Designed miniproteins, single chains, continued (3). Designs and how they scored, part 104

Each design is a single chain, and the fold is of that chain. pLDDT is the mean over its residues in the fold that is shown.

## One batch from the design tools (miniprotein)

Design m11609
Fold by ESMFold2-Fast:
Structure m11609 (fold): chain A 135 residues (1-135)
Amino acid sequence: VTELDLSNRDLGSHVLPPELVEQLKKLKDLTKLDLSNNNLGPNFSIPEGAFDNLKNLTVLYLSNNGISYIPKGLFDNLKNLTELYLSNNQLSSIEDGTFDNLKNLTKLDLSSNQLTSIPSLPSSLTELDLSNNNL
């Protein structure tokens, strides 16, 4: 499986189901993952290591989920990622270093969050959307 669309499935106001996280760890050839528009609410958290085996991933959609926090190291193994979509979440801060290993990232969408500061950004970035934040 190279592309997986799990968008608009209304996974509820909970953390990602443990069974789904374990299945994602097995999808080593995945190039695109869409988890957008699942309305996971303000209590949504992505478990540490959930994306660790997705080394071939080039596009990740996490928009419109109510994500309030990004765990340290969540994106560390996504070295082939070129596009990351985090728009329309509830992020108030992102820790420095969160994107440091994303050496191929060209597009980052952080629009429509609650960010009060900008984290360190990868030098590969050509498109950045920070609109509708508290900057």
Scores: mean pLDDT 81

Design m11610
Fold by ESMFold2-Fast:
Structure m11610 (fold): chain A 79 residues (1-79)
Amino acid sequence: KKEELIEELVKKAKELAELTVELMKLLGENVKEAEEYAERMLKEIREIAEKASIEELEHALKVSEEIIEELRKKIEELK
């Protein structure tokens, strides 16, 4: 179960990074540095997740889903 939660968290982190880059593009921001930062953070997220408890991973997934939903709403409002 922990391995499955780690994979889900990494997947959510990737979705967050992609949505953040899309939002920055809509705001006219330079996205190159944001994309490079996201790539570095995604590598570190897996290592951090491996050290976390199941409860911490489940909480992180819930928070990530809430942030993803909010980002999607912001992106739609700006289109």
Scores: mean pLDDT 76

Design m11611
Fold by ESMFold2-Fast:
Structure m11611 (fold): chain A 99 residues (1-99)
Amino acid sequence: SNAEKARKAVAANLLAIGSDVAHRLGQREEALRLTKAAVDLALESGDFEAMETVARIALRSGDPEIARVVLEGLRRFAEKHPEQKERADRLIAEVEAAL
């Protein structure tokens, strides 16, 4: 349902913020766990704006493992939502350039 997808999109953004907070506190394993959960929820939501928000927050960490999780998520998003592929590919290029 649209309401379920919207809830997943919001949850993805909140988990991404939680990951940024965990990273700033030096809790690397927790930051990685929260980023993976955020990516999965953004993928399930089908909302590109949620995926973009997760990616942009993850880039602030400067952690290559966090960036790799987001890159894999963006590639899966492009595969699952071919109508969004051009937007996803542009964001993938931005994330790769920031590494």
Scores: mean pLDDT 88

Design m11612
Fold by ESMFold2-Fast:
Structure m11612 (fold): chain A 82 residues (1-82)
Amino acid sequence: LTEEERREIARALAVMQAVLAAKSGNEDEMVEAIKRFVELMKKEGFSDEDIAEAVREAASVLEQHGFTKAAEEARKIADELE
């Protein structure tokens, strides 16, 4: 995979995870899903920068769905990675 392909895959996976977690309607579960995503992506060898960008995309999706608290916590997680 190219570096660009890796970034695109990470973003797509983060967005998918955010959409799936949003079905719970529980913002704490959404935050935990993002934390699990970060752990899995680190294990798969993605860079902290790629993961942080993917998490920020997930946060934007959560915010668009009205989950502002979960989106804020997701952005904090991304900030800690960078």
Scores: mean pLDDT 80

Design m11613
Fold by ESMFold2-Fast:
Structure m11613 (fold): chain A 94 residues (1-94)
Amino acid sequence: KEDNLATFAENLAAAIENLALAGYGEQAREAAELMVKDIEEGAKKAAELKVLQPMADALKEGAKLMEEDEYKGLETAGKNVAEEAEKILKEIKG
């Protein structure tokens, strides 16, 4: 399931990037911003279900794709997703 979550996160990030390339850059940015906001709510539910680690791993994979120089408009959103993933990982380990 963790491999499927990582694949899902990568595909979601790629879909957002492809929307920006197709000229839907504003919609892509809005989708990325909503993803960051939904991460905190998702993390609370994942903690109750004890799947925080797979969630954090999937988010890190998606964030790497968004942070690539090819899509400068999504770079900030990718960084924010990565920061939320690291925050979740620290809570698991701390």
Scores: mean pLDDT 63

Design m11614
Fold by ESMFold2-Fast:
Structure m11614 (fold): chain A 67 residues (1-67)
Amino acid sequence: MKEIAEELVKKFIESKDILGFLEEVSKQSKSVQEEVKKLAIEEMRKRNEPEPLIKSFEASMDDIIKE
């Protein structure tokens, strides 16, 4: 579970393929989707990303998780 989430976050950061990332996340279980959200936000914090960008990403992930 955690390893799948970590791989998806890494792919997103390295490739910048947002559509491919969201498609893969949508195919995963809700547990994996929630883990991806947590890991991606933590990674963004480590990279000192602006808060508005983090909030935008969080909203997109919440839409996927809620279905």
Scores: mean pLDDT 74

Design m11615
Fold by ESMFold2-Fast:
Structure m11615 (fold): chain A 80 residues (1-80)
Amino acid sequence: SELEEKIRRLKEEAERKRREAIYKGAESGLYMMGASAYEIAGEYKEEAKKYKELSERYEEEARRLEEEAKRLEEEAKKLE
C-alpha cells in the first residue's frame, strides 16, 4: 500500500540522517582531540582554536540531524 511505502521511506530517511549524525559526531570528536593536542603543545593556539570551532560546528550538525531523524521516526510511528 502507499501508506506502507511512505512509512518505509520515512524510516529509510531517518536511518540515513542517523548515520550522517554518527559520522559528524565522530568528526567532531577527532577535531576536539586535535585541538587538545595543539593546546598541550602550547605553540599552536590558532590551530587549536580552529579545530575547536570545527568540532563545535560538526557537533551542532550532528544534533540537528538527530532531531530531524527523531521527527521522521515519530511521523512513521504515527502512521502505523
Scores: mean pLDDT 86

Design m11616
Fold by ESMFold2-Fast:
Structure m11616 (fold): chain A 60 residues (1-60)
Amino acid sequence: MKKELLEKAEKLKKEAEQLRAQAQALIADPSSSPQEVTQLMAQAEKNKAEAEELLKKAEE
């Protein structure tokens, strides 16, 4: 078992969830920058994809 990969994947999942929540909060704020929202959502999606890849590798 590769517990280090599982731990890293879990951390990335939590970070992706936090980034998505932050982007949603900015969407609700009319003074926020659309570019910042787009960047946060892109980072959240990237972290989610990387977490899924690490989970696959941990399962082998």
Scores: mean pLDDT 80

Design m11617
Fold by ESMFold2-Fast:
Structure m11617 (fold): chain A 117 residues (1-117)
Amino acid sequence: SQKILSDVLSKLSDEKKEETLKKLLGLIYLILTVEYLKEGKWEKAETYYELALELFDEELQKKAEEAYEYAKAGKWDEAYATIEEMFEELLSKELKLEPKVVESVWALLKKEALKRL
C-alpha cells in the first residue's frame, strides 16, 4: 500500500530518502521504457530510458542498459526480471526490508508506472 512506502521512507534520513526516491523514479521510467517498446513507440521509450539513466548511479546504469537491451530484443520477461532485481537490491540490501514489504512496494511501483502511460 502507499502507507507502507511512506512509513519506510519516513524512517530514512532526508539525504537517503531523496536518493531512494530518485532510484525508484528511475525504475518507474525503466518500466515505461519497456511498455513503450512493446507498443512500438521507440522515441518515447528512448526518452524515458535517458531520464532513468540521469537518476541512476553507475552500477544501476549498467543494469538499466542490460534491461534495455533485453527489451529492444523483444525479451520482455528478461527485461522485467532485470528491473525487478534492481528493485529488490535497492529495497532488501540498502533498506533491509522484509520480503513481503518488498513485494508490496514492487506491486505499487508497477501500478504507478502504468498510470503514467
Scores: mean pLDDT 79

Design m11618
Fold by ESMFold2-Fast:
Structure m11618 (fold): chain A 74 residues (1-74)
Amino acid sequence: SELEELERLMAENRDDPEAYAEVKGQLAMLRVRRLAEELRRAKRTEEVQKVIDEYPFLDEEQALYLLAAERLAA
């Protein structure tokens, strides 16, 4: 519902580059947040640990968000 609403708002703002970019950013962030929450619930500890091993300056939450973003980009 929230995802569908943002996709509709993005389509409605095609002629406004600033509003379009803002809605597009919100949609991208929502997708990352939703996948991060799913990965947390699935207890993907091994995959999260691999991210931390590569980027040891990240905390668990940051590593989870990066993992979600990488999976959405693949």
Scores: mean pLDDT 78

Design m11619
Fold by ESMFold2-Fast:
Structure m11619 (fold): chain A 55 residues (1-55)
Amino acid sequence: MSPIVQALKAAEERYKDNPEVVAAAKEMRDALESGDLDAAHAAGQRFAIAVSKYE
């Protein structure tokens, strides 16, 4: 398991009450595990934007 996938799982737990952050983290993890780098990049952008609203 890659370190980034572990970090995304930790983020899903940390932000479990924020469904938009959880959804973006899960999308990025699924894309990384499938090897879809374009989808991973797009999901990563959504994740960063979602997290920035709650920091």
Scores: mean pLDDT 77

Design m11620
Fold by ESMFold2-Fast:
Structure m11620 (fold): chain A 65 residues (1-65)
Amino acid sequence: SAALERARAALAEARRAAAEGDLEKAQHYLNVAGGYVVQAISLGDTEEALALAREIRALARELGL
């Protein structure tokens, strides 16, 4: 779904921002990715969305966010 693609794109931007040391930008994109994960679940993409939610949580934990 478009929501899953947007969630993946936002997570990729969060990883990029984190690599550049921009934690504020990384947190912003993690929040954006989380919003699209919720939308993807509501559209029936539950399994893929939950996998992305785990990746979002793992990155947030790694960054201390």
Scores: mean pLDDT 88

Design m11621
Fold by ESMFold2-Fast:
Structure m11621 (fold): chain A 94 residues (1-94)
Amino acid sequence: MPSLEELVEETFERLREALERGDYEGALEILDESIARLQELSKTADPATRALAREAITLLQLLRQEIEAGVPPEELLRSLENAERRLRAALAAA
C-alpha cells in the first residue's frame, strides 16, 4: 500500500488530469476510489495519520459535491489547488 502522502499526491495528480480533459465521470471515479482507500488506511493508522486521512476525505468529499453540482471547470481546478495546498501544509506539519 502507498503511504498517505503518496496516495494524496497521486490522487491530486489524477484529478487534475481528469478535470483538465473535462472527464467529470473519471474524476468522480478517482474521488470514490481515493476516499475508499483513505478510509481503509484510517482503520489501521496511528492517530496522527488517521486525523490527516479524515481531513483528506473531507476535502475530497467537498470536491465531489462541487462536481455533482455542476461547478465550472475553472472553479473546480481552483478548488482542487486550494485542497492540495491545505493537505500539503497538514502533511508537512505532521
Scores: mean pLDDT 81

Design m11622
Fold by ESMFold2-Fast:
Structure m11622 (fold): chain A 65 residues (1-65)
Amino acid sequence: MTLRVTVRVDTSGMTREEVELARRIALLKAGLEGKKLEAKLLEEDPSAKVEVIPEVELVNETIVE
């Protein structure tokens, strides 16, 4: 079973260096959320094989959910 976890980052007002740092932080957050979901699924089915794919999407503040 594959879990794709996407974290959206508002890059408004960020420098190039800040965007790269924000992307790395968002990827870490996506991985953390993915591990949380994986743990919950394994609690319900310990034999489940779960693959977590962390993903980052760069968006403007006005289009963030």
Scores: mean pLDDT 74

Design m11623
Fold by ESMFold2-Fast:
Structure m11623 (fold): chain A 59 residues (1-59)
Amino acid sequence: DAIRQALDVGIAAGNASDAVLAALKAPPAERERLLQQQIDTIRAMAEAGRAAARELAER
């Protein structure tokens, strides 16, 4: 079902959003590194969608 697949991707995106919030509270040096990683992760998920979600689950 497309709904279940969309929900799984949405959960992954939500986790990424939460990580951005945590990065805002980190020291400037750590903040830049954390933000860079989150940007890369979000972009990969947006491009691959289901594939990105499956890779996260495999971890």
Scores: mean pLDDT 67

Design m11624
Fold by ESMFold2-Fast:
Structure m11624 (fold): chain A 104 residues (1-104)
Amino acid sequence: SVMTQVLIRAVKIAEDYAIAELRKREADNPLLEEKISLVKSIAKKMIDYIKKNPDATVEEVIAGMKAIVAETTAANPGILSESEAQALQDLITFVVEFVTKDPE
């Protein structure tokens, strides 16, 4: 569906932005490449979630994506900080809401 394609694009935009911000803000962090790898893994799981849930509401998609960030971060302790995980949840929420808003 058009919505599925829009949501996949939103995830890719959020992924690219998150990686760029990590490289800018965490340049001196020895875990930078592990952080980037985890963000890429999260984005892949989000795309898989979208493809498996084509009839999900925007609210359900946002909730599912936040859960993916939380669960993947918990499964990989010490890689993303609590603030980085929260920022990623906030970023994906913002991008999804932006791309799914009705034209006025």
Scores: mean pLDDT 85

Design m11625
Fold by ESMFold2-Fast:
Structure m11625 (fold): chain A 119 residues (1-119)
Amino acid sequence: MKEELLKITEKRMREILKDPDSEYTKLVADLLNSPTLEEAVALASKLLDVEPEVIKKAFEEKLGVKTAKELQDELVKFAESSSIPAVAVLLKLLGVLADLSEEELKKMEEKIIEEVEKE
């Protein structure tokens, strides 16, 4: 799971960085505007190709969130430190699911941005 999750997240980040109008940028926007936690879970499932039950458990047990607003507040707080909010939201979701630190997530963001800029 962790290795596959990393590969999928890197692919989504590259797609967003190459095309800001990508379907994944729209999915992130929809997630941040979801009225229910169930809808946010379904959108995160589509973004990361992870079963909804796994996403929901991670949100409830690792983040302690009970509502869409609580989830969105956590995602926005992390995204505020990034120049590319949609990418930051994906990284925060990855960090919750794979137990990665904010430092590890920032290093991944920097690496992918540098690689895309060189391509």
Scores: mean pLDDT 81

Design m11626
Fold by ESMFold2-Fast:
Structure m11626 (fold): chain A 91 residues (1-91)
Amino acid sequence: AMEEAKRLAERIKALAEGEAEEAVELIKENIKEGIDKANEAIEGIRKGAEEVAQELRAEGHEEGARLVEEAAEESIKYLRDKVEKAVKEKE
């Protein structure tokens, strides 16, 4: 239902914020390790969101599926932007 999709979207965003903070801290010590951690988080968010959105659509919850997909896309962009900025500042 829509409330479940909203909860999942908020969880995805919170997870991305925490993962971005960890990746940025790792980049300060080891750029490759921080990038690897961020890429792992991005892959997890992408795959998880695709599976959940597919299930929501199969049940007729198109609005919920879209919300989850949008949250994942924004979260992936947030993670990438934070990592790229941290790498550039370190260099």
Scores: mean pLDDT 83

Design m11627
Fold by ESMFold2-Fast:
Structure m11627 (fold): chain A 67 residues (1-67)
Amino acid sequence: SMEEQREEVGKEALKLQGVGFALSLGGTGTASNAKINGREGEVTVTADGKEYLLTQNADGTITVKEV
């Protein structure tokens, strides 16, 4: 459905944001290094051997935390 398509696009956008963040650290960021953690608005990204949790906040900002 249109609603399911919008949810899928949102998840892919968050994954791309995670890849972009990893690349901004000078590391190798790819879509394969980002996963959705079973929650809308969360993704884990690996950059330069470190894991980062990206969380989309209610105000539309993104919080980045090293795991």
Scores: mean pLDDT 59

Design m11628
Fold by ESMFold2-Fast:
Structure m11628 (fold): chain A 73 residues (1-73)
Amino acid sequence: GMALGKAGGEAVKRLKELGKETFSIDEVLELLREAGASEEDIELVREILESKGKETVTLEDVERAIVEAITRR
């Protein structure tokens, strides 16, 4: 699979193209999967996003979660 940094960058680009202020966690994880992130990396990003207890996340939340997932390796 692609490195999480590359897959995350592609997913963030697609999220920006959607023009929404907030996204569901499932929508974010699906875009990461489509961008070629590994299931291990997707699971780590899910855990980080779910730890905030929010139903929806912002682009900033997603970017921070991807960086945190990369640094936990």
Scores: mean pLDDT 79

Design m11629
Fold by ESMFold2-Fast:
Structure m11629 (fold): chain A 75 residues (1-75)
Amino acid sequence: LPPVPDDGDPEATELMNEAVRAAEAGDAERAEELAREAGRRAAEAEGKTRPLSEEEREAAAERAAALARAIAEAA
């Protein structure tokens, strides 16, 4: 598998893994909260390589939350 450690914030990766676990357990609200935080942190890390607007960072967090909600609903 080709994961690269410098592709994001390690905390964001851990939060996303927790969000996936919560979603698989059917805890949609927990999954959304964790995924939103993970998305925000990932966007902040990306902002170090190129400038990102606050709107772009918020959009990334909301996309992550929406995905976690969809996974939880499908579980």
Scores: mean pLDDT 70

Design m11630
Fold by ESMFold2-Fast:
Structure m11630 (fold): chain A 80 residues (1-80)
Amino acid sequence: SMEEVKEKMIKAIDEAKKKYPNDPIKMGKEFLKRAYKILKENKVPAEKIKELAGELIQAMEEAKSTEELAEKAKKVVEKF
């Protein structure tokens, strides 16, 4: 279900932050890699993947810390 996809993506954000706690750029790249795999494996339509990827890239550009990136990315996922 879409709710299960969202939960997996939120967990991926937390795991990316644990892997790169002080590097928002590396955290963001790790999260995008995990997110793409989750979305693809759950057969999310390509158009929705493109929309989500655009919003997540914007969150990465705006975030000044891994904490801020986690907060912004979670909001994007919740809205998805």
Scores: mean pLDDT 85

Design m11631
Fold by ESMFold2-Fast:
Structure m11631 (fold): chain A 61 residues (1-61)
Amino acid sequence: SMEERLREALLALARSLRAAGHSDAEVRAVVTTFARTYAPDFVAADPELVERLVEEAVAEA
């Protein structure tokens, strides 16, 4: 599903950014921008779900 693909992409991106030394706030900002760019229609349809996916990625990374 788009949700599963987005979750995997956001987590991979978050992990990469943390490995590069970025802060939680920086990781959140980049991951949020990525979600809006990669899946704009999905973000528009369920912005609360996307916000949860972003926070999950930041927390798990």
Scores: mean pLDDT 84

Design m11632
Fold by ESMFold2-Fast:
Structure m11632 (fold): chain A 74 residues (1-74)
Amino acid sequence: AQAAEDARAYLERADALEATTESLTEVQRRVLEAQRRLADMIIAGAPWADVEAEAKRLEAELAPLVEEARRLAA
């Protein structure tokens, strides 16, 4: 009985890992978009104070998504 229950739990976790992989890919995409935005500002010659402000704003927006991705990957 226990061995069959453990096997079912394993299969359910395999499905969850696939969903987690998709979520991690989406988080990576958003992080790369944020990095490109900051790079574009620097290349365009934006004042450093504006770049710092935007970086802090993007970090605050992305931090919950990154933390959730880390939690799911653990």
Scores: mean pLDDT 73

Design m11633
Fold by ESMFold2-Fast:
Structure m11633 (fold): chain A 74 residues (1-74)
Amino acid sequence: MKEVEELIKKAQENIKKAKELLDQAPDSVREPIEQALKGAENALKKVNEAKSDEEKMRYAKIAQAGAEYAIKLA
């Protein structure tokens, strides 16, 4: 599905951006950003394991939300 591919791409872009922000982030916010990134990366792995398009969409949305949250924390 095009929507799933777009969400995966956006999640990957946001993960990259969050990692760049993490390198410059104060120690006080580093752990929350790392946890959000782990959640997003785990959700992307589950997209590949998903058995239905609905399940893939769910995990893709979770990955995108987690990556976006990591950026907001920085």
Scores: mean pLDDT 81

Design m11634
Fold by ESMFold2-Fast:
Structure m11634 (fold): chain A 80 residues (1-80)
Amino acid sequence: SDGDFLKELLIEGLEKNPELKKKFEEIAKELGMSTDPRKLSWEEFAELLREMQARETNLPLDAPLSEINKAMLELAKKES
């Protein structure tokens, strides 16, 4: 599905950005979610990314990652 594809691209972005991956894992642990992004549903993944952006908005994001995140957020709004 499109959501599954976007999740895989976001995971790749996290793997390429160690600081971003560390923040993701820290927030996942705080929210009681798996720190392994591949074990999360895309809904859980999207919620975690929203929380991360809300807390860490000053983190630099790769341009491809930001475009993927935008598409994912639009998809999440439709599936609510």
Scores: mean pLDDT 65

Design m11635
Fold by ESMFold2-Fast:
Structure m11635 (fold): chain A 119 residues (1-119)
Amino acid sequence: MIEKARELLAKYGVEVEFDMTLEEQRELGRAADTPEAAAILVTLLAMQKAGVSPEEIAETVRELLKALKEEKPNDYAKRVIDALRAGVDVAQRLGRLTPEHAEAVKAALDEMKAELDKE
């Protein structure tokens, strides 16, 4: 999963340097409190900056979370989803993620969490 996130960062040619205060960076890190959630969040912010649509970002989230499910137990995958949702909420509140991108990502997170609850 983390490897796929790194490949996406390389594909979009985006160096993840954000014009964020240290306090904003700490708040995002506290919310996205797993390495996997942090890696996905950073990838989504880079894709948004590259002009990727909300729909395409949502599909990328589904693909990354499917890879996570293959590598990690369902309980841990649910924790990553919850951490990523918290990170998306903070990024949207700080104006670092558009409402449209945040809504699309959250819908994908809710869908993937529901799939984990069925298994």
Scores: mean pLDDT 78

Design m11636
Fold by ESMFold2-Fast:
Structure m11636 (fold): chain A 75 residues (1-75)
Amino acid sequence: MERIEEAAEKVREALKAGDFEEARKVMSGLSKEEQVQVLAMLAQATIDELEAQGASAEEVEAMRKALAEWTEKQL
């Protein structure tokens, strides 16, 4: 659990910095099962942040769909 949370945080930091290569590198070091867990955590955190920032229900739903499609492509 701790390791998955750390990986999710590193991926989030890399994406925030625009360093997609670093985010990909972190993800490639994980098993498929761990990747799914990290993506689920990132998806939930992103949705929670958008809601906290006052994003519309439409924007939240669009993000959910985009994250689900991206997760499917990673598997």
Scores: mean pLDDT 73

Design m11637
Fold by ESMFold2-Fast:
Structure m11637 (fold): chain A 113 residues (1-113)
Amino acid sequence: LEKIYEEFLKLIEEMIEILEKIIKDKRASEEQKKEAENDKELLEIIKENLEKVKKLSSEEEFKEILISALERAIEIAERGAKIAEELGLEDEAKKLREIKERLKKLLEEAKKL
C-alpha cells in the first residue's frame, strides 16, 4: 500500500505541473483554462486529504479512499490529455497518457491488496 501511495503522490505532482502549462498557454480558451484550473485544484485537495486520511484511518479504510482518489486522477489525466492534444502540446499530451496508464496500473495493484 505505501509504495502505491508514494508513486501516486509523484504522479499527482507531475499532473499538476502539466495542468499549469495548459493554464498558462496563450492558445487555451477560457473554458479550457477553467477546466484545467478546476482539475489542478481537485488534485491539490486529493493530495492534502490523502495525507490526512493516511494518519487517521486504518489500512483498509485508507485503501478504499486511495482507490477512489486513483479513479478521480485517471479522469483528470484523460481530460488534461484531451486539452493538451487540442492545443498541440504533443509532449504534455503524451506524458498525461503515460500517467493515465500508470494510474490504471496502480488502481489494479490497490484492488488486489
Scores: mean pLDDT 88

Design m11638
Fold by ESMFold2-Fast:
Structure m11638 (fold): chain A 63 residues (1-63)
Amino acid sequence: MDLEKRARELIKQGREYLDQGKLDLAEEKYMQAIRIASQLGPRGQPLIDEANEGLKKVNEKRQ
Protein backbone atom coordinates (compact mmCIF):
# COMPACT_ATOMS: atom_id res chain seq x y z
CA MET A 1 0.00 0.00 0.00
CA ASP A 2 1.36 3.46 -0.89
CA LEU A 3 1.65 6.26 1.73
CA GLU A 4 -1.66 7.88 0.70
CA LYS A 5 -3.56 4.58 0.99
CA ARG A 6 -1.80 3.85 4.31
CA ALA A 7 -2.81 7.27 5.72
CA ARG A 8 -6.44 6.74 4.57
CA GLU A 9 -6.50 3.29 6.23
CA LEU A 10 -5.16 4.77 9.50
CA ILE A 11 -7.86 7.49 9.41
CA LYS A 12 -10.48 4.75 8.87
CA GLN A 13 -9.12 2.80 11.86
CA GLY A 14 -9.17 5.98 13.96
CA ARG A 15 -12.85 6.55 13.12
CA GLU A 16 -13.68 2.93 13.99
CA TYR A 17 -11.97 3.25 17.39
CA LEU A 18 -13.66 6.64 17.97
CA ASP A 19 -17.08 5.07 17.23
CA GLN A 20 -16.25 2.33 19.77
CA GLY A 21 -15.26 4.92 22.43
CA LYS A 22 -11.63 3.70 22.37
CA LEU A 23 -10.27 7.23 22.53
CA ASP A 24 -6.58 6.43 23.15
CA LEU A 25 -6.47 4.03 20.19
CA ALA A 26 -8.35 6.50 17.98
CA GLU A 27 -5.86 9.26 18.89
CA GLU A 28 -2.90 6.96 18.12
CA LYS A 29 -4.27 6.07 14.66
CA TYR A 30 -5.03 9.71 13.75
CA MET A 31 -1.53 10.75 14.89
CA GLN A 32 0.04 7.98 12.78
CA ALA A 33 -2.05 9.14 9.79
CA ILE A 34 -0.79 12.74 10.19
CA ARG A 35 2.82 11.51 10.42
CA ILE A 36 2.49 9.54 7.16
CA ALA A 37 0.40 12.17 5.32
CA SER A 38 3.00 14.86 6.17
CA GLN A 39 5.49 12.91 4.01
CA LEU A 40 3.24 13.55 0.96
CA GLY A 41 3.79 17.32 1.18
CA PRO A 42 0.90 19.50 -0.08
CA ARG A 43 -0.84 16.39 -1.49
CA GLY A 44 -1.19 15.09 2.09
CA GLN A 45 -2.95 18.20 3.42
CA PRO A 46 -6.54 16.89 2.97
CA LEU A 47 -5.58 13.75 4.93
CA ILE A 48 -3.93 15.83 7.69
CA ASP A 49 -7.09 17.99 7.89
CA GLU A 50 -9.32 14.89 8.11
CA ALA A 51 -7.16 13.33 10.85
CA ASN A 52 -7.16 16.64 12.79
CA GLU A 53 -10.99 16.68 12.65
CA GLY A 54 -10.85 13.18 14.13
CA LEU A 55 -8.51 14.34 16.91
CA LYS A 56 -10.89 17.23 17.66
CA LYS A 57 -13.74 14.71 18.09
CA VAL A 58 -11.54 12.57 20.37
CA ASN A 59 -10.89 15.65 22.53
CA GLU A 60 -14.64 16.49 22.63
CA LYS A 61 -15.44 12.98 23.94
CA ARG A 62 -12.78 13.38 26.69
CA GLN A 63 -14.68 16.44 27.95
Scores: mean pLDDT 85

Design m11639
Fold by ESMFold2-Fast:
Structure m11639 (fold): chain A 61 residues (1-61)
Amino acid sequence: MEAEIEELTEKAVKGAVEMVKAGMPAEDAVALATRELSEVLSEEELKRATERIRKAVEETS
C-alpha cells in the first residue's frame, strides 16, 4: 500500500544518511538502501525513491 511504501522509503533514506554519517561512501549507502527497496517497489517507484535517497545523502555531505 502507498503508506507502507512511503514508510519503507523513509526508513531507507534515514538508513542511507546514517551510513554516510558513519563513514560509508555515498554511492554505497544509496546502493544498499535501493537494493532493499528494489524487492518491493516497481521500477518507476524505485527511480523516485533512489533520487530521494541520493538527495538526502548529498545534503549530508
Scores: mean pLDDT 78

Design m11640
Fold by ESMFold2-Fast:
Structure m11640 (fold): chain A 75 residues (1-75)
Amino acid sequence: SERERAFVLALFGKGLVEASKSKKEIPDEKLRSGIDYARSHGVAPEDLIAVVRELYERGEISEELARRTIALIEE
């Protein structure tokens, strides 16, 4: 459902924010796992990219994390 997709997208964003706050490098495998989970629940790649860009613009995630995550979504 649309509500379930919105919830999964919010969880994805929250995971990125927490990873950025911890200041430790998140492995690509863990990023791919989060992306794959969201896609399996019907989240479009464009919506994932939009959330990553919005979090970066708001200063909630690092530029490096934003670029890495977008590159993995575009694979």
Scores: mean pLDDT 85

Design m11641
Fold by ESMFold2-Fast:
Structure m11641 (fold): chain A 73 residues (1-73)
Amino acid sequence: EEELVQRAVDAVERLRAQGHEPVILTGQDSVSGQSWVLVGVPDRPGVGTAFMAETPSLEEAQKIAERVREKLR
C-alpha cells in the first residue's frame, strides 16, 4: 500500500514538473472485476498515463487515491 501511494505521488509530481495538471482516478473493470488506481492527464491520453496499479478491491483503490491526495495536500 505505502509503496503504491509513493509511486502515485511521484507520478503526480513528475507530471506537475512537466507543466501538466494530473488527475487520480479509480475504477473496476466490469468484465474481469479487476480494480485499479491511475494517475494521468485525461484530456491527452497519448501523453498521459504516468502510473497505474491493480488493487484487490475498489475500496483499496479508493484508499490509495485518498492517501495520495493527503500527501499532496
Scores: mean pLDDT 74

Design m11642
Fold by ESMFold2-Fast:
Structure m11642 (fold): chain A 91 residues (1-91)
Amino acid sequence: SKEERKKIRRELILTEASATSLRMLLYELIKLGIKPEEAKELLERVDELIKRIDELLAKLKAGEVSVEEAKKKNEELKKEVEELRKEALAL
């Protein structure tokens, strides 16, 4: 439905916001010289994850993915963001 599409779009935007906040944290760690090589590696992984979220948002807008497929992929992306956040906090 239209409401279900709005809801999953909002959830994907929240997932992107979470990944973007993690990107900001990693930039600060690099700038401060805190585990800069490890932080740079995590930053590359976060940037690729954000790209995948943006691609999914674009496909959802274009009607190229179903609401159910977008929900499934968003849950997978959320788990990946949380795992990267755990790795960043362990630096």
Scores: mean pLDDT 89

Design m11643
Fold by ESMFold2-Fast:
Structure m11643 (fold): chain A 57 residues (1-57)
Amino acid sequence: SEEEALQRMEDNIERLEKLIKEGKYTEGAKSRLKFMRDTLKRYREGLKRIEEAEAAA
């Protein structure tokens, strides 16, 4: 499902965060990670609202 794909992406984001914390990535990677995390959270919230509206129809 789409939700499973989003969850796997979030798991990968968490793994990236750990590597950055260990000093293995550049500052650009931190910025990208933040953007990805914010975007994913926004998409999940939007999808939830759409799903609820569609289920009501």
Scores: mean pLDDT 74

